# Ledger of designs, part 81: designed miniproteins, single chains, continued (2)

Each design is a single chain, and the fold is of that chain. pLDDT is the mean over its residues in the fold that is shown.

## One batch from the design tools (miniprotein)

Design m6989
Fold by ESMFold2-Fast:
Structure m6989 (fold): chain A 94 residues (1-94)
Amino acid sequence: SFEEMLAAEREIAPEVAKKLRELGEKATSPFARDLIERMAKAAERGDLYGALILASVGLVIAKRQGDEETAKELEKARDILAEGVRRASAPVDA
């Protein structure tokens, strides 16, 4: 199941990377654009968890600075990555 999880992450990562690239092209904040590009590159390498950490850290910075536009764009990136991670993970009984 660990091998199946890694295989699922590798299969889903290109789709997540594409969605992040599309989000980055539409981003109006230069800070959000730069971070989303870094997230997309991490996803292209199969590192969805690393990309999610980047989204989370960037969101904390934006919120601390009161940058609502950047925060909104990074929240969208985080949501894309969170869904990708959930799809790659084994089902958990709630």
Scores: mean pLDDT 81

Design m6990
Fold by ESMFold2-Fast:
Structure m6990 (fold): chain A 67 residues (1-67)
Amino acid sequence: MSPEAREHLARGVRLLKAGKYEEAVKHFQRALEIDPENRAAHFVLGLALRKLGKTEEAKKYFEKARS
């Protein structure tokens, strides 16, 4: 994946571990803007959305992560 997408993914994961789910979502969305087919970014965005109670939206990203 691109270095920029990787950096946003890494920052998002740190925020997710810190419980900053809204900020994590923003970084994962930025990673997907740069690398739309990034399966890891789809998966962790799904996790963050599920933590925010956005279960239906999270399901879409988990499906993309499995493709």
Scores: mean pLDDT 84

Design m6991
Fold by ESMFold2-Fast:
Structure m6991 (fold): chain A 55 residues (1-55)
Amino acid sequence: MEFSDEVKARALAVLRRAGLLDEAEEAQLRAVRNYEELTKLPRSLLTLFLAASVP
C-alpha cells in the first residue's frame, strides 16, 4: 500500500462521511505520517483506513 497525504486525506473524507470514526480515532489517523506509524494503529482503525484508501 502506498502512503501519501492524498491517500490519507481521501481515506479520512470517506470515513467521516460514513460516520465510522470518533474524534480520537480521527486524530490518530491525522497524526500518521508514514507506513510505519500506520501499522501502530489499532487493528480495527488500520482495517478501516486500508478499505477507505481504495478508490
Scores: mean pLDDT 74

Design m6992
Fold by ESMFold2-Fast:
Structure m6992 (fold): chain A 84 residues (1-84)
Amino acid sequence: MEVIEKTKEEIEKKYEEAIKLAKEGKIEEAKKLLKEAEKLAEKLKELLERNGGPLKEKLIEELEKLVEEYRKKFEKIVEELKKK
C-alpha cells in the first residue's frame, strides 16, 4: 500500500501547511492548498474504493475523518480572523 501511504502523507502535509498559512492570515494561499489537498483526498478515496482490499472501509473512513477535521480547523481560523 505504498501509494496509499505516500498520498495520505502528502494530503496531511498540504492540510498542515494550509492551516499554518491561514493562521498567518494568508487566506488565499491557504485556500489554494486546502483545495489541492481535497482533490488529492478525493483521488485517494477513488483508489481505495478500487484497490483498498480488506482495509478499504477503514481507510476510507479514516480519510473522511481527516478531511472533515481539517475543514473544521480551517473554518475556525477564518472565523477567528474575521472577529479581529
Scores: mean pLDDT 78

Design m6993
Fold by ESMFold2-Fast:
Structure m6993 (fold): chain A 75 residues (1-75)
Amino acid sequence: MEELRRLAAEAERALAAGDEERLRELAEEMTRLLAEAVGLSPEYLREVAEGKRKPAPEDVEAVRRALALLLAAAP
C-alpha cells in the first residue's frame, strides 16, 4: 500500500510536468501492485478498466478495500 501511495504522488508530479511516458509507466506499475495486493492479475484489472470484462463482486470488494487503504491518511 505504501508503494502505491508513492506511485500516486509520482504520477501527480508527472502530470504537472506533462511527461506522458512516465505517466504510462507509473500507471502500469500501480496496476501491477494493486493486482498483487488484491490477488488478481494485472491483465484482468486492465480488461475490467477498459470495459471488456465484468468483475466478480468479490473482486470489486477486494479492490475497493485496497483503494480505501491507499487513500487513508494514517497507516
Scores: mean pLDDT 71

Design m6994
Fold by ESMFold2-Fast:
Structure m6994 (fold): chain A 89 residues (1-89)
Amino acid sequence: MNQFIADRLYEAADQAERMGMHEVARELRRLGDALRNGASEEEIRRRIRRLARAIARLYPDVSVEEAEEGIRKVLEALRLYAEKKAEVE
């Protein structure tokens, strides 16, 4: 399950890098690494906050809090999807 979510974040990081969003791409990869390696909830929260700050820097009309909430909702949707697929192999 964590590997599936991490793979989606790495794909998002590659896309962000192609769009010139190098800081966002770096923080997406760091969040993916934390999830893949089973990091603590505190470390995951810290990585989400760093990604949210990177997004808010590119989009001044988006607050860090709004970006963080958006990231959490995407991660929750990915977890739900992975759980529903269960052991798809």
Scores: mean pLDDT 81

Design m6995
Fold by ESMFold2-Fast:
Structure m6995 (fold): chain A 73 residues (1-73)
Amino acid sequence: MMEELLKRARELAEEAIKLAEQLPDEEESKKKIEEVKKALKTAEIAAKLGDARTVERVIEGLEELIKELEKKL
C-alpha cells in the first residue's frame, strides 16, 4: 500500500505543477512549484521511513492545492 500512496502523491504533484505553470504571475507560479516539490520530497522521505500517515497528509495537501489552483485559473 505504501507504493500506491507514493504513486498517488507523485501523480498529484505532477498535476499541481502543470496547473501552477499556467498561473499568469511568474513569481506565484515559482512559489507554488517549490511548495509542490517540497511536499513531494516530504512524502518520499516519509515513505522510506514507513510513515504512511505523513504520505496521506501530503496527498491531502496536494489535493487542496490543486483545488486552489483550479479556482485561480
Scores: mean pLDDT 84

Design m6996
Fold by ESMFold2-Fast:
Structure m6996 (fold): chain A 55 residues (1-55)
Amino acid sequence: SRVDEVVAAVRAMLEAGVPLSEVFDFLAERMKTLSDEERKELGKRVQALLEEHNA
């Protein structure tokens, strides 16, 4: 799914040490291409991923 693709890209960016500002810019652009439901799912999954990465 589009959400799965974006989550995978964000995970790869975080693992590569890409700055959070750049990750958020990427997310903002991708969210423009998603439905309301997909944006809600993406937001939840990205929040969980950030919590996991910063643990």
Scores: mean pLDDT 81

Design m6997
Fold by ESMFold2-Fast:
Structure m6997 (fold): chain A 84 residues (1-84)
Amino acid sequence: MSVDEYMKKLEELNELIKKGKEYFKKGDYEKAAELFKKAAEIADEIGDPLSRSVALDYLSESYEKMGDLETSRKLREESEAALR
C-alpha cells in the first residue's frame, strides 16, 4: 500500500484500540470486542504483527468478560501465533 494509506490505517488502528479500551472500562464488552476485531484486521492489513497481537489480546479479554471462554482461548492462541 502507499505511505499515505499506511499512515491513515495506522491512525485508525490507534483510534480503535483507544475507543475499545474506553468501552471495556465502561463494561460494554460487546462494543469493545467489535472495535478490537476491526483493530486486529487493520493491523493484519498493514503487516503489523505486534499491534495485531495486542488487539487480539484485548479481544480475548473482552470475550472472557462476556463469558465466552472458548472464543477467548482461541483468540489468545491467535495472538501468540501472530508473533511467531
Scores: mean pLDDT 85

Design m6998
Fold by ESMFold2-Fast:
Structure m6998 (fold): chain A 57 residues (1-57)
Amino acid sequence: SAEERARLREIIAQLEAQIARLRERLATLDPDSPEAKRLQEEIAGLERLIAELRARL
């Protein structure tokens, strides 16, 4: 439905904003740190989720 597509687009926009914030934080960290590696994994997970949600549009 149009309502479901609109909701999916809102969720995708929120996830993209979250990724942007995580990338900003990642840029301030030592790339070899355990925290940087965890953030990279979280970002990759969110990017995969966005790709799956986009496939449903």
Scores: mean pLDDT 89

Design m6999
Fold by ESMFold2-Fast:
Structure m6999 (fold): chain A 100 residues (1-100)
Amino acid sequence: EEEKEKLIEKAKKLAQELADTVYRATGDRQTAQGILDLAEKAIKAFKEGNKKEASIYSVALAMLGTAVAVELWLQGREDDAARVIELTRELLKVFDELIK
């Protein structure tokens, strides 16, 4: 379906923006790469119809994004923390649409 392809491309763009935002805010390349790796694994699982694996990687991504946002908030970087949460939330919305 064309809609599924558009959702996958939207997920890729959001994952890249989230990773770029995390790297810019933290300087932590390993954590930024972890976000990309989890998003790629979730997208692959969605393409393969593996809802269980897709859900596991989606939850792992949510946990990682939330942990980064909390750390940034504790450092007084509230705008960066808010942006990370917003991007994580938007990416999870796209993943929810891909599960349907």
Scores: mean pLDDT 87

Design m7000
Fold by ESMFold2-Fast:
Structure m7000 (fold): chain A 111 residues (1-111)
Amino acid sequence: MEAAYRAEVIARTEDAIAALRAALPDMDRAEQVRALRALMAAHAILAHASGDAEAGARGMVAVARLLMEEYGVAPEEVAAELRELAEEMAAAGNEPGAEAARAAAEEVERL
């Protein structure tokens, strides 16, 4: 990926994350939960575009904490979803995203 294209993907993904977060208050609870799960996947895309698995993991953990603390999703369910996301990212060739999701799952399992 050319540096200019990579920077555009990062900026557009960050804008999409911000827009989705801003829209959360206007959603019903089920839509909010789906949106937060989509945000975890968006951080995997951001990890791929940036090459920064650690930043991706931090973003995923922040969303995972919201799912657990505000929406009552069980920690074992969130960790299982993150491990499934890691498998999907690896299958897609997104190794930084897969690494980020695995690290986020391990962090959630320690909470």
Scores: mean pLDDT 82

Design m7001
Fold by ESMFold2-Fast:
Structure m7001 (fold): chain A 80 residues (1-80)
Amino acid sequence: SLEESLEALVAEYKATGDPLIIDLLAHELSSPSEEARLNAARALGRLADPRAVPALERALKEETSPEVREAIREALRRIR
């Protein structure tokens, strides 16, 4: 599932610290799937890595789903 795939990326980042994983999660913020965008925002919020801030701010400007917008705001609050 999308959630399982994103959780695998979260686990890999916790194990390796590879910044490419933050970029992969950030890419999902622009997915045509609302579920993928929601799960990506929540995953980035759990990682609370400041490297995600520019991608989350950009996603918030483009996001029309209220649920995804709130998840992005929550992620930004946890990082800041």
Scores: mean pLDDT 83

Design m7002
Fold by ESMFold2-Fast:
Structure m7002 (fold): chain A 73 residues (1-73)
Amino acid sequence: SLEEELRKLLEELAKNMDNKEKVEKLRERILELVRELARSRGYSEEEIEQLVKQLDQLLQYILDNKLPIIVEP
């Protein structure tokens, strides 16, 4: 499922936060999957764009401040 793929990408991101190249690739893939999930749930393209923009800003803040990403087991 898309939710399972998103979870795996978040776990990979948390594990590789010190690897800039992997972080950049994982970030792009996470945002792509979030777009797909939101579309599958009936959100409009405008709503998806706003959601992805907010999420991208949050991810940047987490990365810039080296905050722990907590993923449920």
Scores: mean pLDDT 78

Design m7003
Fold by ESMFold2-Fast:
Structure m7003 (fold): chain A 60 residues (1-60)
Amino acid sequence: SEREKLGREVAELYSQALKASDEEKPEYIAKLEELREQAEKQGWESLALAIRNIIEQVKK
């Protein structure tokens, strides 16, 4: 499903963000924010919340 595909993209970006330098993290955060907005527009509230939590973990 499209929701499962979005979830896989989020997982892949999160994995890359954890390996990224501090200079590269803003680019990954921006991409994660785009996927979060897409999830919210689709009404996938649980996935959108999960993405928000992932973004906060990347910012630390």
Scores: mean pLDDT 84

Design m7004
Fold by ESMFold2-Fast:
Formats: C-alpha cells, sequence, structure tokens
Structure m7004 (fold): chain A 87 residues (1-87)
C-alpha cells in the first residue's frame, strides 16, 4: 500500500518535471521518494539534478550524502556532507 502511494507520487512529480525541468524543489522531492523506494541510483541522479539547479541547498547535499552511503560510495558521501556543512 505505502509503496504504491510512493510510486504514484513519483509518477506525478516526473510529469511535473517534464513541464518545469528547472524546478529544483521537485527534483529534490523525487530524489527523496526514490530513496524511500530504495532506488538509490535513481535517487542520486535526481538529487544531483536538484543540486545542479540549486547548488546552495544544504538539504539536497545532505540527502545526496545519505544515499551515496547506501550505495557504499563513502568517499563521495563524505564530499557531499562537507558541502552541506559549508553552506
Amino acid sequence: EEKKILEIQVEKLEEEIKKNPKDADTWYMLGRLLEELEQYEKAVEYYEKAIELNPKDADAWEALGEVLEKLKQYEKAQEAYEKAKEL
């Protein structure tokens, strides 16, 4: 049930992104939903897009670090956390 609700939210936000691809907040929300669905590689892509559009979003950098840890990419995770801390 919960997983299906998250999948529906992802589809809805992916449609919004097609209409407004420069909305950093929507890319960030997509990353978070994909992380909850344990689709970590896709979550990284969406967080990276959010950061590309808004590089001063400390929350996006922190979220990127967390998902990179899930992927065992510890060095990149540490870099993301340091970026969040500097902001």
Scores: mean pLDDT 86

Design m7005
Fold by ESMFold2-Fast:
Structure m7005 (fold): chain A 71 residues (1-71)
Amino acid sequence: MKLTTETRRLEGADALVAELEEEAKKSTPEMKEQLEVAAEAVRRQQPAGAILTVTRDEEGRVVDFEVELLP
C-alpha cells in the first residue's frame, strides 16, 4: 500500500473548516468523524490560518490528517 501526503496552507478559520469538511466527504466513516470534530474545534478557536496535511491511500481516501494552527 502506498500513501500519498498533501500539504496546504489555508488563511482563516472558514477556509480551514471548508477544507476539513470537503476531506471528510472523501474519507472512511471513522476518519470523517475525526475531521468533523476538528472542524468544530476550528470554528470555536477561530485561527488566523493553518497548515493542513492530509494522507491518502491508493484510492484517494483520507487515512490520516494533521492541522497546525497559525497565529
Scores: mean pLDDT 82

Design m7006
Fold by ESMFold2-Fast:
Structure m7006 (fold): chain A 59 residues (1-59)
Amino acid sequence: DDAVARALARITERSREAQKLANEMQKLGISPEDVARIIRLKLTQGEEAARKALEELLK
């Protein structure tokens, strides 16, 4: 019921945000392998971990 609906909404929103981030990273010329790694970090460890990994790639 409500708890399941909220969990699905969060998963859907995070997936959409991750897809948007992946598209933006590809436009910056980041390799598909690195894009996949950063998206995985965002989904498993949160935005700060993904941001740090992205900054290291753009170094």
Scores: mean pLDDT 73

Design m7007
Fold by ESMFold2-Fast:
Structure m7007 (fold): chain A 88 residues (1-88)
Amino acid sequence: MARLEELVVRLGEEARAALTPEQRRLAEELLKVLRENTNAPEEVQEALAALAALALAAAAGDPEARALLDRLLAEADAEAARLREELA
């Protein structure tokens, strides 16, 4: 469990670093919603908010956001495969 949270936090940090100012503001609004609706650690909530803001921007047709989301998803898939091997 903790390793998956660490993965989410790391991916969220990469997303936050690449967000535009507008996407960063969206992440702040999403963080408010997450704080009201989850008891996850704050760093996990911040990571999820950043990833959700990136995903919403990609869904809205931002090609840079879509390209970054695709890269982060590929990184997540590779890390999930590695974690699966470690747990086997």
Scores: mean pLDDT 78

Design m7008
Fold by ESMFold2-Fast:
Structure m7008 (fold): chain A 116 residues (1-116)
Amino acid sequence: MITLTESGGGTFKEGGSLTLSAKITGDVGLIGQVGWFRKRPGEPEQFVASIDLTGEVSYGEEVKGRATISYDAAAKTLYLTLKDLKKEDTAVYTAYAVDLATGEVYWGEGVEVTVV
């Protein structure tokens, strides 16, 4: 079974920064893409960031210029750093990983972020 274990959530101040991590465990083949989505109360799920097997990164419009995504393939650990935090960054952040061979998407359970 593939599991994503997320950490780095909590309560943060406006104008500060946060770093979230997600460790992928289990017998997965090659990972084609990893990334983050977030869900704010009363709003639809929003794309935050991704990095694919070629190292190409993509960022959602709301976080462009403030977000950095990286993936350590040897450690199977995904990172997301957000700077210049806004109250609108308050959300549950969920990591995902896509199996290259099957296209199957594995999701973490989500980590809570509150910006005050």
Scores: mean pLDDT 86

Design m7009
Fold by ESMFold2-Fast:
Structure m7009 (fold): chain A 56 residues (1-56)
Amino acid sequence: AAEAARKRAAELAKWGEKNKGEEVVYEVRPSDTAAAKALLIDAAHTAGNKVVLVDV
């Protein structure tokens, strides 16, 4: 189930709305799927945040 990924994406979107114009570095874990990464990228772009995804 992708519930945890969707929940994190939603929380990132809320955080981004509160901290507009702030650059955030998000470390992508090995457990994060391609679908989870897509949700995070979409949420960050929608919130107007500059998100840098770093694969570990």
Scores: mean pLDDT 64

Design m7010
Fold by ESMFold2-Fast:
Structure m7010 (fold): chain A 62 residues (1-62)
Amino acid sequence: MASEEALEIIRRAEEEAERARAELDPAEARRVERELAARATAEALRIIGDEIDEELAKRKAL
């Protein structure tokens, strides 16, 4: 489930990057695209890590 949410975040970042590329100067679009990709990847990894931690906590309760 968390992996699906993480993939959705990455997909939305890619969509936003394509939109920026269409509307902005190439140099500015490249900067925005790289920043969006880096932040989306970091956020997706955090969500996956949080869900793993939650599952482990539930298992320890038993």
Scores: mean pLDDT 74

Design m7011
Fold by ESMFold2-Fast:
Structure m7011 (fold): chain A 80 residues (1-80)
Amino acid sequence: DPESLVGEEFTVKEVRREGGATLIKLDKKIGPVGTRVTLEFAGKKYEGTVVEDNEEGSVIATPYIEGLKVGDKLKLVKVE
Protein backbone atom coordinates (compact mmCIF):
# COMPACT_ATOMS: atom_id res chain seq x y z
CA ASP A 1 0.00 0.00 0.00
CA PRO A 2 1.82 3.17 -1.21
CA GLU A 3 -0.08 5.39 1.27
CA SER A 4 1.54 3.49 4.20
CA LEU A 5 4.93 4.79 3.00
CA VAL A 6 3.97 8.49 3.41
CA GLY A 7 6.52 10.10 5.74
CA GLU A 8 9.37 7.72 4.80
CA GLU A 9 12.71 8.85 3.38
CA PHE A 10 13.97 7.26 0.16
CA THR A 11 17.63 7.31 -0.90
CA VAL A 12 18.41 8.36 -4.48
CA LYS A 13 20.32 5.52 -6.23
CA GLU A 14 20.37 6.96 -9.77
CA VAL A 15 19.44 10.23 -11.51
CA ARG A 16 19.15 10.41 -15.29
CA ARG A 17 17.71 12.84 -17.83
CA GLU A 18 15.39 11.53 -20.54
CA GLY A 19 13.87 14.13 -22.85
CA GLY A 20 12.34 16.87 -20.70
CA ALA A 21 11.96 14.64 -17.60
CA THR A 22 14.26 13.66 -14.73
CA LEU A 23 14.18 9.94 -13.87
CA ILE A 24 15.08 9.11 -10.27
CA LYS A 25 15.73 5.55 -9.08
CA LEU A 26 14.97 5.11 -5.37
CA ASP A 27 16.28 2.48 -2.92
CA LYS A 28 12.78 1.14 -2.13
CA LYS A 29 9.56 0.30 -3.96
CA ILE A 30 6.74 2.87 -3.64
CA GLY A 31 4.04 1.28 -5.80
CA PRO A 32 2.91 0.21 -9.27
CA VAL A 33 3.55 2.11 -12.52
CA GLY A 34 1.18 5.09 -12.74
CA THR A 35 1.24 5.89 -8.98
CA ARG A 36 1.39 9.67 -8.53
CA VAL A 37 3.51 10.97 -5.66
CA THR A 38 4.71 14.20 -4.05
CA LEU A 39 8.34 14.19 -2.92
CA GLU A 40 10.14 16.75 -0.75
CA PHE A 41 13.76 17.79 -1.30
CA ALA A 42 15.53 20.76 0.35
CA GLY A 43 12.22 22.17 1.61
CA LYS A 44 10.56 22.07 -1.85
CA LYS A 45 7.81 19.73 -3.07
CA TYR A 46 7.87 18.00 -6.45
CA GLU A 47 5.15 15.98 -8.16
CA GLY A 48 6.19 12.73 -9.81
CA THR A 49 4.87 9.51 -11.32
CA VAL A 50 6.16 5.94 -10.92
CA VAL A 51 7.35 4.87 -14.41
CA GLU A 52 9.20 1.66 -13.47
CA ASP A 53 8.30 -0.83 -10.75
CA ASN A 54 10.96 -3.42 -9.87
CA GLU A 55 12.14 -5.32 -6.78
CA GLU A 56 15.18 -3.05 -6.23
CA GLY A 57 13.15 0.17 -6.10
CA SER A 58 10.79 2.48 -7.99
CA VAL A 59 11.81 4.87 -10.79
CA ILE A 60 10.00 8.22 -10.57
CA ALA A 61 9.62 10.73 -13.40
CA THR A 62 9.74 14.31 -12.07
CA PRO A 63 10.45 17.84 -13.29
CA TYR A 64 14.11 18.87 -12.90
CA ILE A 65 15.15 18.95 -9.23
CA GLU A 66 18.08 21.35 -8.89
CA GLY A 67 21.02 20.00 -6.90
CA LEU A 68 19.66 16.44 -6.57
CA LYS A 69 22.39 13.78 -6.68
CA VAL A 70 22.94 10.10 -5.89
CA GLY A 71 22.90 9.52 -2.11
CA ASP A 72 20.42 12.35 -1.40
CA LYS A 73 17.19 11.60 0.47
CA LEU A 74 13.67 12.41 -0.68
CA LYS A 75 10.69 12.38 1.69
CA LEU A 76 7.42 10.94 0.42
CA VAL A 77 4.77 13.51 1.49
CA LYS A 78 1.74 12.43 -0.56
CA VAL A 79 0.38 9.59 -2.72
CA GLU A 80 -2.45 10.49 -5.16
Scores: mean pLDDT 82

Design m7012
Fold by ESMFold2-Fast:
Structure m7012 (fold): chain A 86 residues (1-86)
Amino acid sequence: MELLDSKKVGNLTYYLYKVSDDLFEIYAELDGKKTFLGSVNAKTGEITKNPEKERLYEISVKIEGDTATITVTHKLFGSATFKVKL
């Protein structure tokens, strides 16, 4: 698993990890606690959310050609957008 990018938004840091060529995982860190939010399959656009975190966080993906745009949103702290080449 490879860290591709990280973005700080308010009190949160979002992390995007590459698991495979098509599979990405999203984590958030708040007050030193890092939590799994969900996975994105960039080939299918399928998103699998962590059910314990789905009320606070939204994940969306847009696939255009060889580029996936992944947006993660916390209801209070805001959104980060990641762009990855497939």
Scores: mean pLDDT 83

Design m7013
Fold by ESMFold2-Fast:
Formats: structure tokens, sequence, C-alpha cells
Structure m7013 (fold): chain A 69 residues (1-69)
């Protein structure tokens, strides 16, 4: 829903600012509101953030955003 999309946008903004902790927190909040394909991409984004793989994290966040449309 709209709340998951809002948290996803905040996660992307935090990632662009280099604030990985804030990005992970916003992904966690989006995950509470997401299901299906969006949830799977958010789980992969969290794993990528934990591994320091920023390119994979961004890709999965964008895929989650597309799945919520």
Amino acid sequence: GAEAIAHLREALAALDAGDLRAAAQHVGKALLEASGAAREHLERALAALGAGDLAAAREHLLEALEALE
C-alpha cells in the first residue's frame, strides 16, 4: 500500500545519501506492509545492505517499488 511505497522512497533517499542504517530501517518498515514479490525484493535488499552491496540493494528496492504498482 501507500505506506510501503513511502518507506521505500525513504530507503532509496537514505541509500543515495550514504546512510545505510537509515536505509535498512526504512526497508524493515516497508517489509511489515509488503507481501508477495515486493516482500521478496525487500528481503533481498536487506541482505544486500547487510553485505555492503549497494548496487544490488538499489536494484532490489527498485524492483520492490515496481511490484507495488
Scores: mean pLDDT 84

Design m7014
Fold by ESMFold2-Fast:
Structure m7014 (fold): chain A 65 residues (1-65)
Amino acid sequence: LQAELDAVSAELDRLVAEYTAHRDDPEKVAEIMRRIGELLDRRNALLKAAGYVPEARPVEVTPPP
């Protein structure tokens, strides 16, 4: 599990760097964003399969005065 999560994180870092290098290319940006979404879905599925439950305790948002 950890090795798979590390691999996903490394690939995300690579895609973020590629996004920064090619942000003026809409075709490249769209492909990178799609890849990022796929990796996030994979990471989420791995965490769920391993029994990790995201902590979703209620957080109060303080509105501006």
Scores: mean pLDDT 70

Design m7015
Fold by ESMFold2-Fast:
Structure m7015 (fold): chain A 99 residues (1-99)
Amino acid sequence: RQYLTPVERELSLLIMKALNGEISPREAARRMAEIYREAGDEDKARAFEAIAKNEKLALPLAIMLLSGEITPEEAIYLAENARDYAELRALLEELRRNR
């Protein structure tokens, strides 16, 4: 409905494909890392590479990073340290309190 840049449109399509089960959340995150690397955003590229390694939390972490709810550095920390959604919530609350 709102005009999107070509990059934003491609990222939105990857999220929709992951939500519909057309690709895995990990594959969507890998593709997002490639898109950001091509766009010259190395911080986001590194964050999405870390997200892609976390099979269980790849989708929620990708959405939070795309929405600006977390920074690339926070996304890497969460992807490496959270094993499940309960741990993700606990670590998110700690990060929010320390800001």
Scores: mean pLDDT 81

Design m7016
Fold by ESMFold2-Fast:
Formats: sequence, structure tokens, C-alpha cells
Structure m7016 (fold): chain A 82 residues (1-82)
Amino acid sequence: SEKKEKKIEIVIEATKRLWDRYDEALAAGRPLDFEGTLAELKAFVIKKAKEYGLSKEDIDEILATLEQLVAAARTDYEERRA
């Protein structure tokens, strides 16, 4: 469905933005502000989901997925810097 496609599109774009920041931080040898990154990505998701006319329930589902992705990226980043 178009709704499912839009949800997937938002998750893919948010994931790309997360890994771009991750890669930049690793290349620079600096810590990544995961809390600030999550806040910016949440703002992006909310904006795009509202533009696509997605429900609050759909937005909440995407935000939950985003939180899991950021947590996984944090764990991976900490392991790579150990």
C-alpha cells in the first residue's frame, strides 16, 4: 500500500542519515552525540510523516523503530571504539 511504502521511505531516509553521521564521527575519531542525533532524526520523521498524512499511531511506530536503530548504532559505535 502507499501508506506502507511511505513508512518504509521515512525509515530508509532516517537510517541513511544516522549512518552518515556515524561514519563521519568514526572517520573524525570523535564521539557521536547519539541523544542529539536521535532528537534531530525524530524531528525529521515527525515532519515527513505529517507531510505524508500519516496517523499518530503510524508516527509512533516509526519513532519506536528509530529509537531501536539509534540504540543499535550506539552499541556498534562503542564496540568499534573499544
Scores: mean pLDDT 86

Design m7017
Fold by ESMFold2-Fast:
Structure m7017 (fold): chain A 79 residues (1-79)
Amino acid sequence: SFEKRLEELRKRILEAIRNNDVERLEELAEEAERLAREAEAEGRRREAIEFDILAGLARIAIGVQRIIEEIEEKRLEKE
């Protein structure tokens, strides 16, 4: 069910955020985005919104990590 997949995906995204695992977050964001589209197509609007929120959270975590890495790389290149 979408509810069970939502619970499992939420746990996986939280774990990936804690581990700062960008590759895993990217995979989970894509899975969440796919599941959001599937839920919307089936009229499961609440679950679709929840999947979109999870995808957004994973994308934000990836973006933050990439910004940190870019700042650190630019600092090292100028030194």
Scores: mean pLDDT 82

Design m7018
Fold by ESMFold2-Fast:
Structure m7018 (fold): chain A 68 residues (1-68)
Amino acid sequence: SMIEEKLDEKVEEAIRYAEEYEKYGDEEALKKAEEYADEAARLAEEVEDKIAAATKLVKVAVALTVAK
């Protein structure tokens, strides 16, 4: 579905920016990672496959935790 595609996009962007912050300390990257993480969490509420959605959100949470 379009919601699942959007969730995947936001998850990928959140992880990408979290990794950029972890490597380079770019505070704008951290802000973007948090914005995309929030969008992913909102989209996950609309996804029927709750286990898949939760797994993706855990990946984002791990990336943000490692980056900080």
Scores: mean pLDDT 85

Design m7019
Fold by ESMFold2-Fast:
Structure m7019 (fold): chain A 79 residues (1-79)
Amino acid sequence: SQAADDAAIAEAGRALRTAKHYIELAKKGVNPEEAIKKAEEALQRARDAADSLTNPDGRAAVLRGVEELEKELKEVKEK
């Protein structure tokens, strides 16, 4: 349903913002192990929200956001 997709998109957006926040904290060395863990948890929530989306364009947009932040997180973890 559109209401369910709207809710999933909103959830994905919140999760992606949370992941970005913790990735930035990890880059600055602010509790980096906890920040990395919180970013990973948020990225998983964004993926779960994407999996619930029936709109393929919306799902693809969320997954692109996840992939970009996962790349940033990998670079932080490999420092």
Scores: mean pLDDT 88

Design m7020
Fold by ESMFold2-Fast:
Structure m7020 (fold): chain A 55 residues (1-55)
Amino acid sequence: MEEAKEEILKIAEKDVEKARKLLEEVFKQLVSDGVPLEEALAFAKEVQEEIDKIA
């Protein structure tokens, strides 16, 4: 999860919209892999907040 966050944030510095789409796909993958919805949502909120700081 930490590596995914770093990758998304690096993309956000160049293309915020692409980073948001990547976050959505990562969230779907986490839920599909059996990560609890609460944990997946917490991750998505944290990364979205960091993207919003860049945007």
Scores: mean pLDDT 80

Design m7021
Fold by ESMFold2-Fast:
Structure m7021 (fold): chain A 92 residues (1-92)
Amino acid sequence: EEIIKKLEEAADEFIEAARQSPEEGVRKGDELLKLIEEARKKAQESSVEFAANIAYGIAEATRRVREGLLKIAEETGHVEEFQALADRLEAA
């Protein structure tokens, strides 16, 4: 519940930061990656039902980030930098 909300907020903050500055985008992207790792660890220690909810939250955050990065890449031309970050998020 709380961690799922944090994932959603972190994803939205990352997209907004990336649109404003590549440097802030990378910083917020690293924060989001850390939170995803923390969420996955918490899922392993949780009930099956709660673990499923965390997995859904991670998937939604990743989907939002991928859609946002595609749009920012189109607007800014920083395709390679944001593609590398998207690949890292997909692998996490």
Scores: mean pLDDT 73

Design m7022
Fold by ESMFold2-Fast:
Structure m7022 (fold): chain A 104 residues (1-104)
Amino acid sequence: MDEILEEIEKILEEIKKLAEEIKKTSSEEIGNLAELVYKKAEELYKLAKEGTVDQAKLALDALKAALDLMKEALKSSDEKKQIILLISAILGLIGVIFELEQSK
């Protein structure tokens, strides 16, 4: 469990840094979506800490997927692609948050 939570914390810090970078390089609307990814990632981390090992693993996989989508968004010069990638990250995180909350 502790090793999984340490990996989640590292990913959460990477997501935070990417959200800050996206806010500097993109429109206010895209920056707000990147910040929402980070807020949902924090919410999922809190649920993972109170959950089972399997729930923490599910959270870790979702956070890794969100991080990859954010990295692609930061590298994109297409605003529409950035919006789609960030919305996809948000929806993925919300889906797992919902699954973990239903298990309480």
Scores: mean pLDDT 86

Design m7023
Fold by ESMFold2-Fast:
Structure m7023 (fold): chain A 58 residues (1-58)
Amino acid sequence: ELEKVREEMRKHLAAIQAAADTAERDKHSPALVKAANRLLETLSPREVGLIVQELLAE
């Protein structure tokens, strides 16, 4: 469950970072926020922040 949401966040972060234009970034940003909110239902904000930092380092 948590690993699946983390993988979804990774895909959206990679898509945002690779996007050449604003339209592609706008498409993925809401999905990333939604995934983070799902993690917040189970994990603390601190734990979610660590996951995001780990994914961002990739």
Scores: mean pLDDT 68

Design m7024
Fold by ESMFold2-Fast:
Structure m7024 (fold): chain A 60 residues (1-60)
Amino acid sequence: SVKEQAEKLRAQADEKYAEGKKLYELARKDPSKAEQYRFQATQHFTEGNTLRREAEKLEA
C-alpha cells in the first residue's frame, strides 16, 4: 500500500538524519575535520529531506 511505502521512506529518512546528527557531533569534537564532517552531514540531511518529500507525495 502507499501507506507502507511512505512509512518505509520515512524510516530511511530518519536513518539519514541520525547519521547527519552523528557527523555534526564529530564536527564539534574535532576542529581539524569539522568542515568535512559538516559537509557529509549536509549530504545526509539533503538525502533525508528528499526521502521525506517522496513519502509526503505518496500520502498527498
Scores: mean pLDDT 87

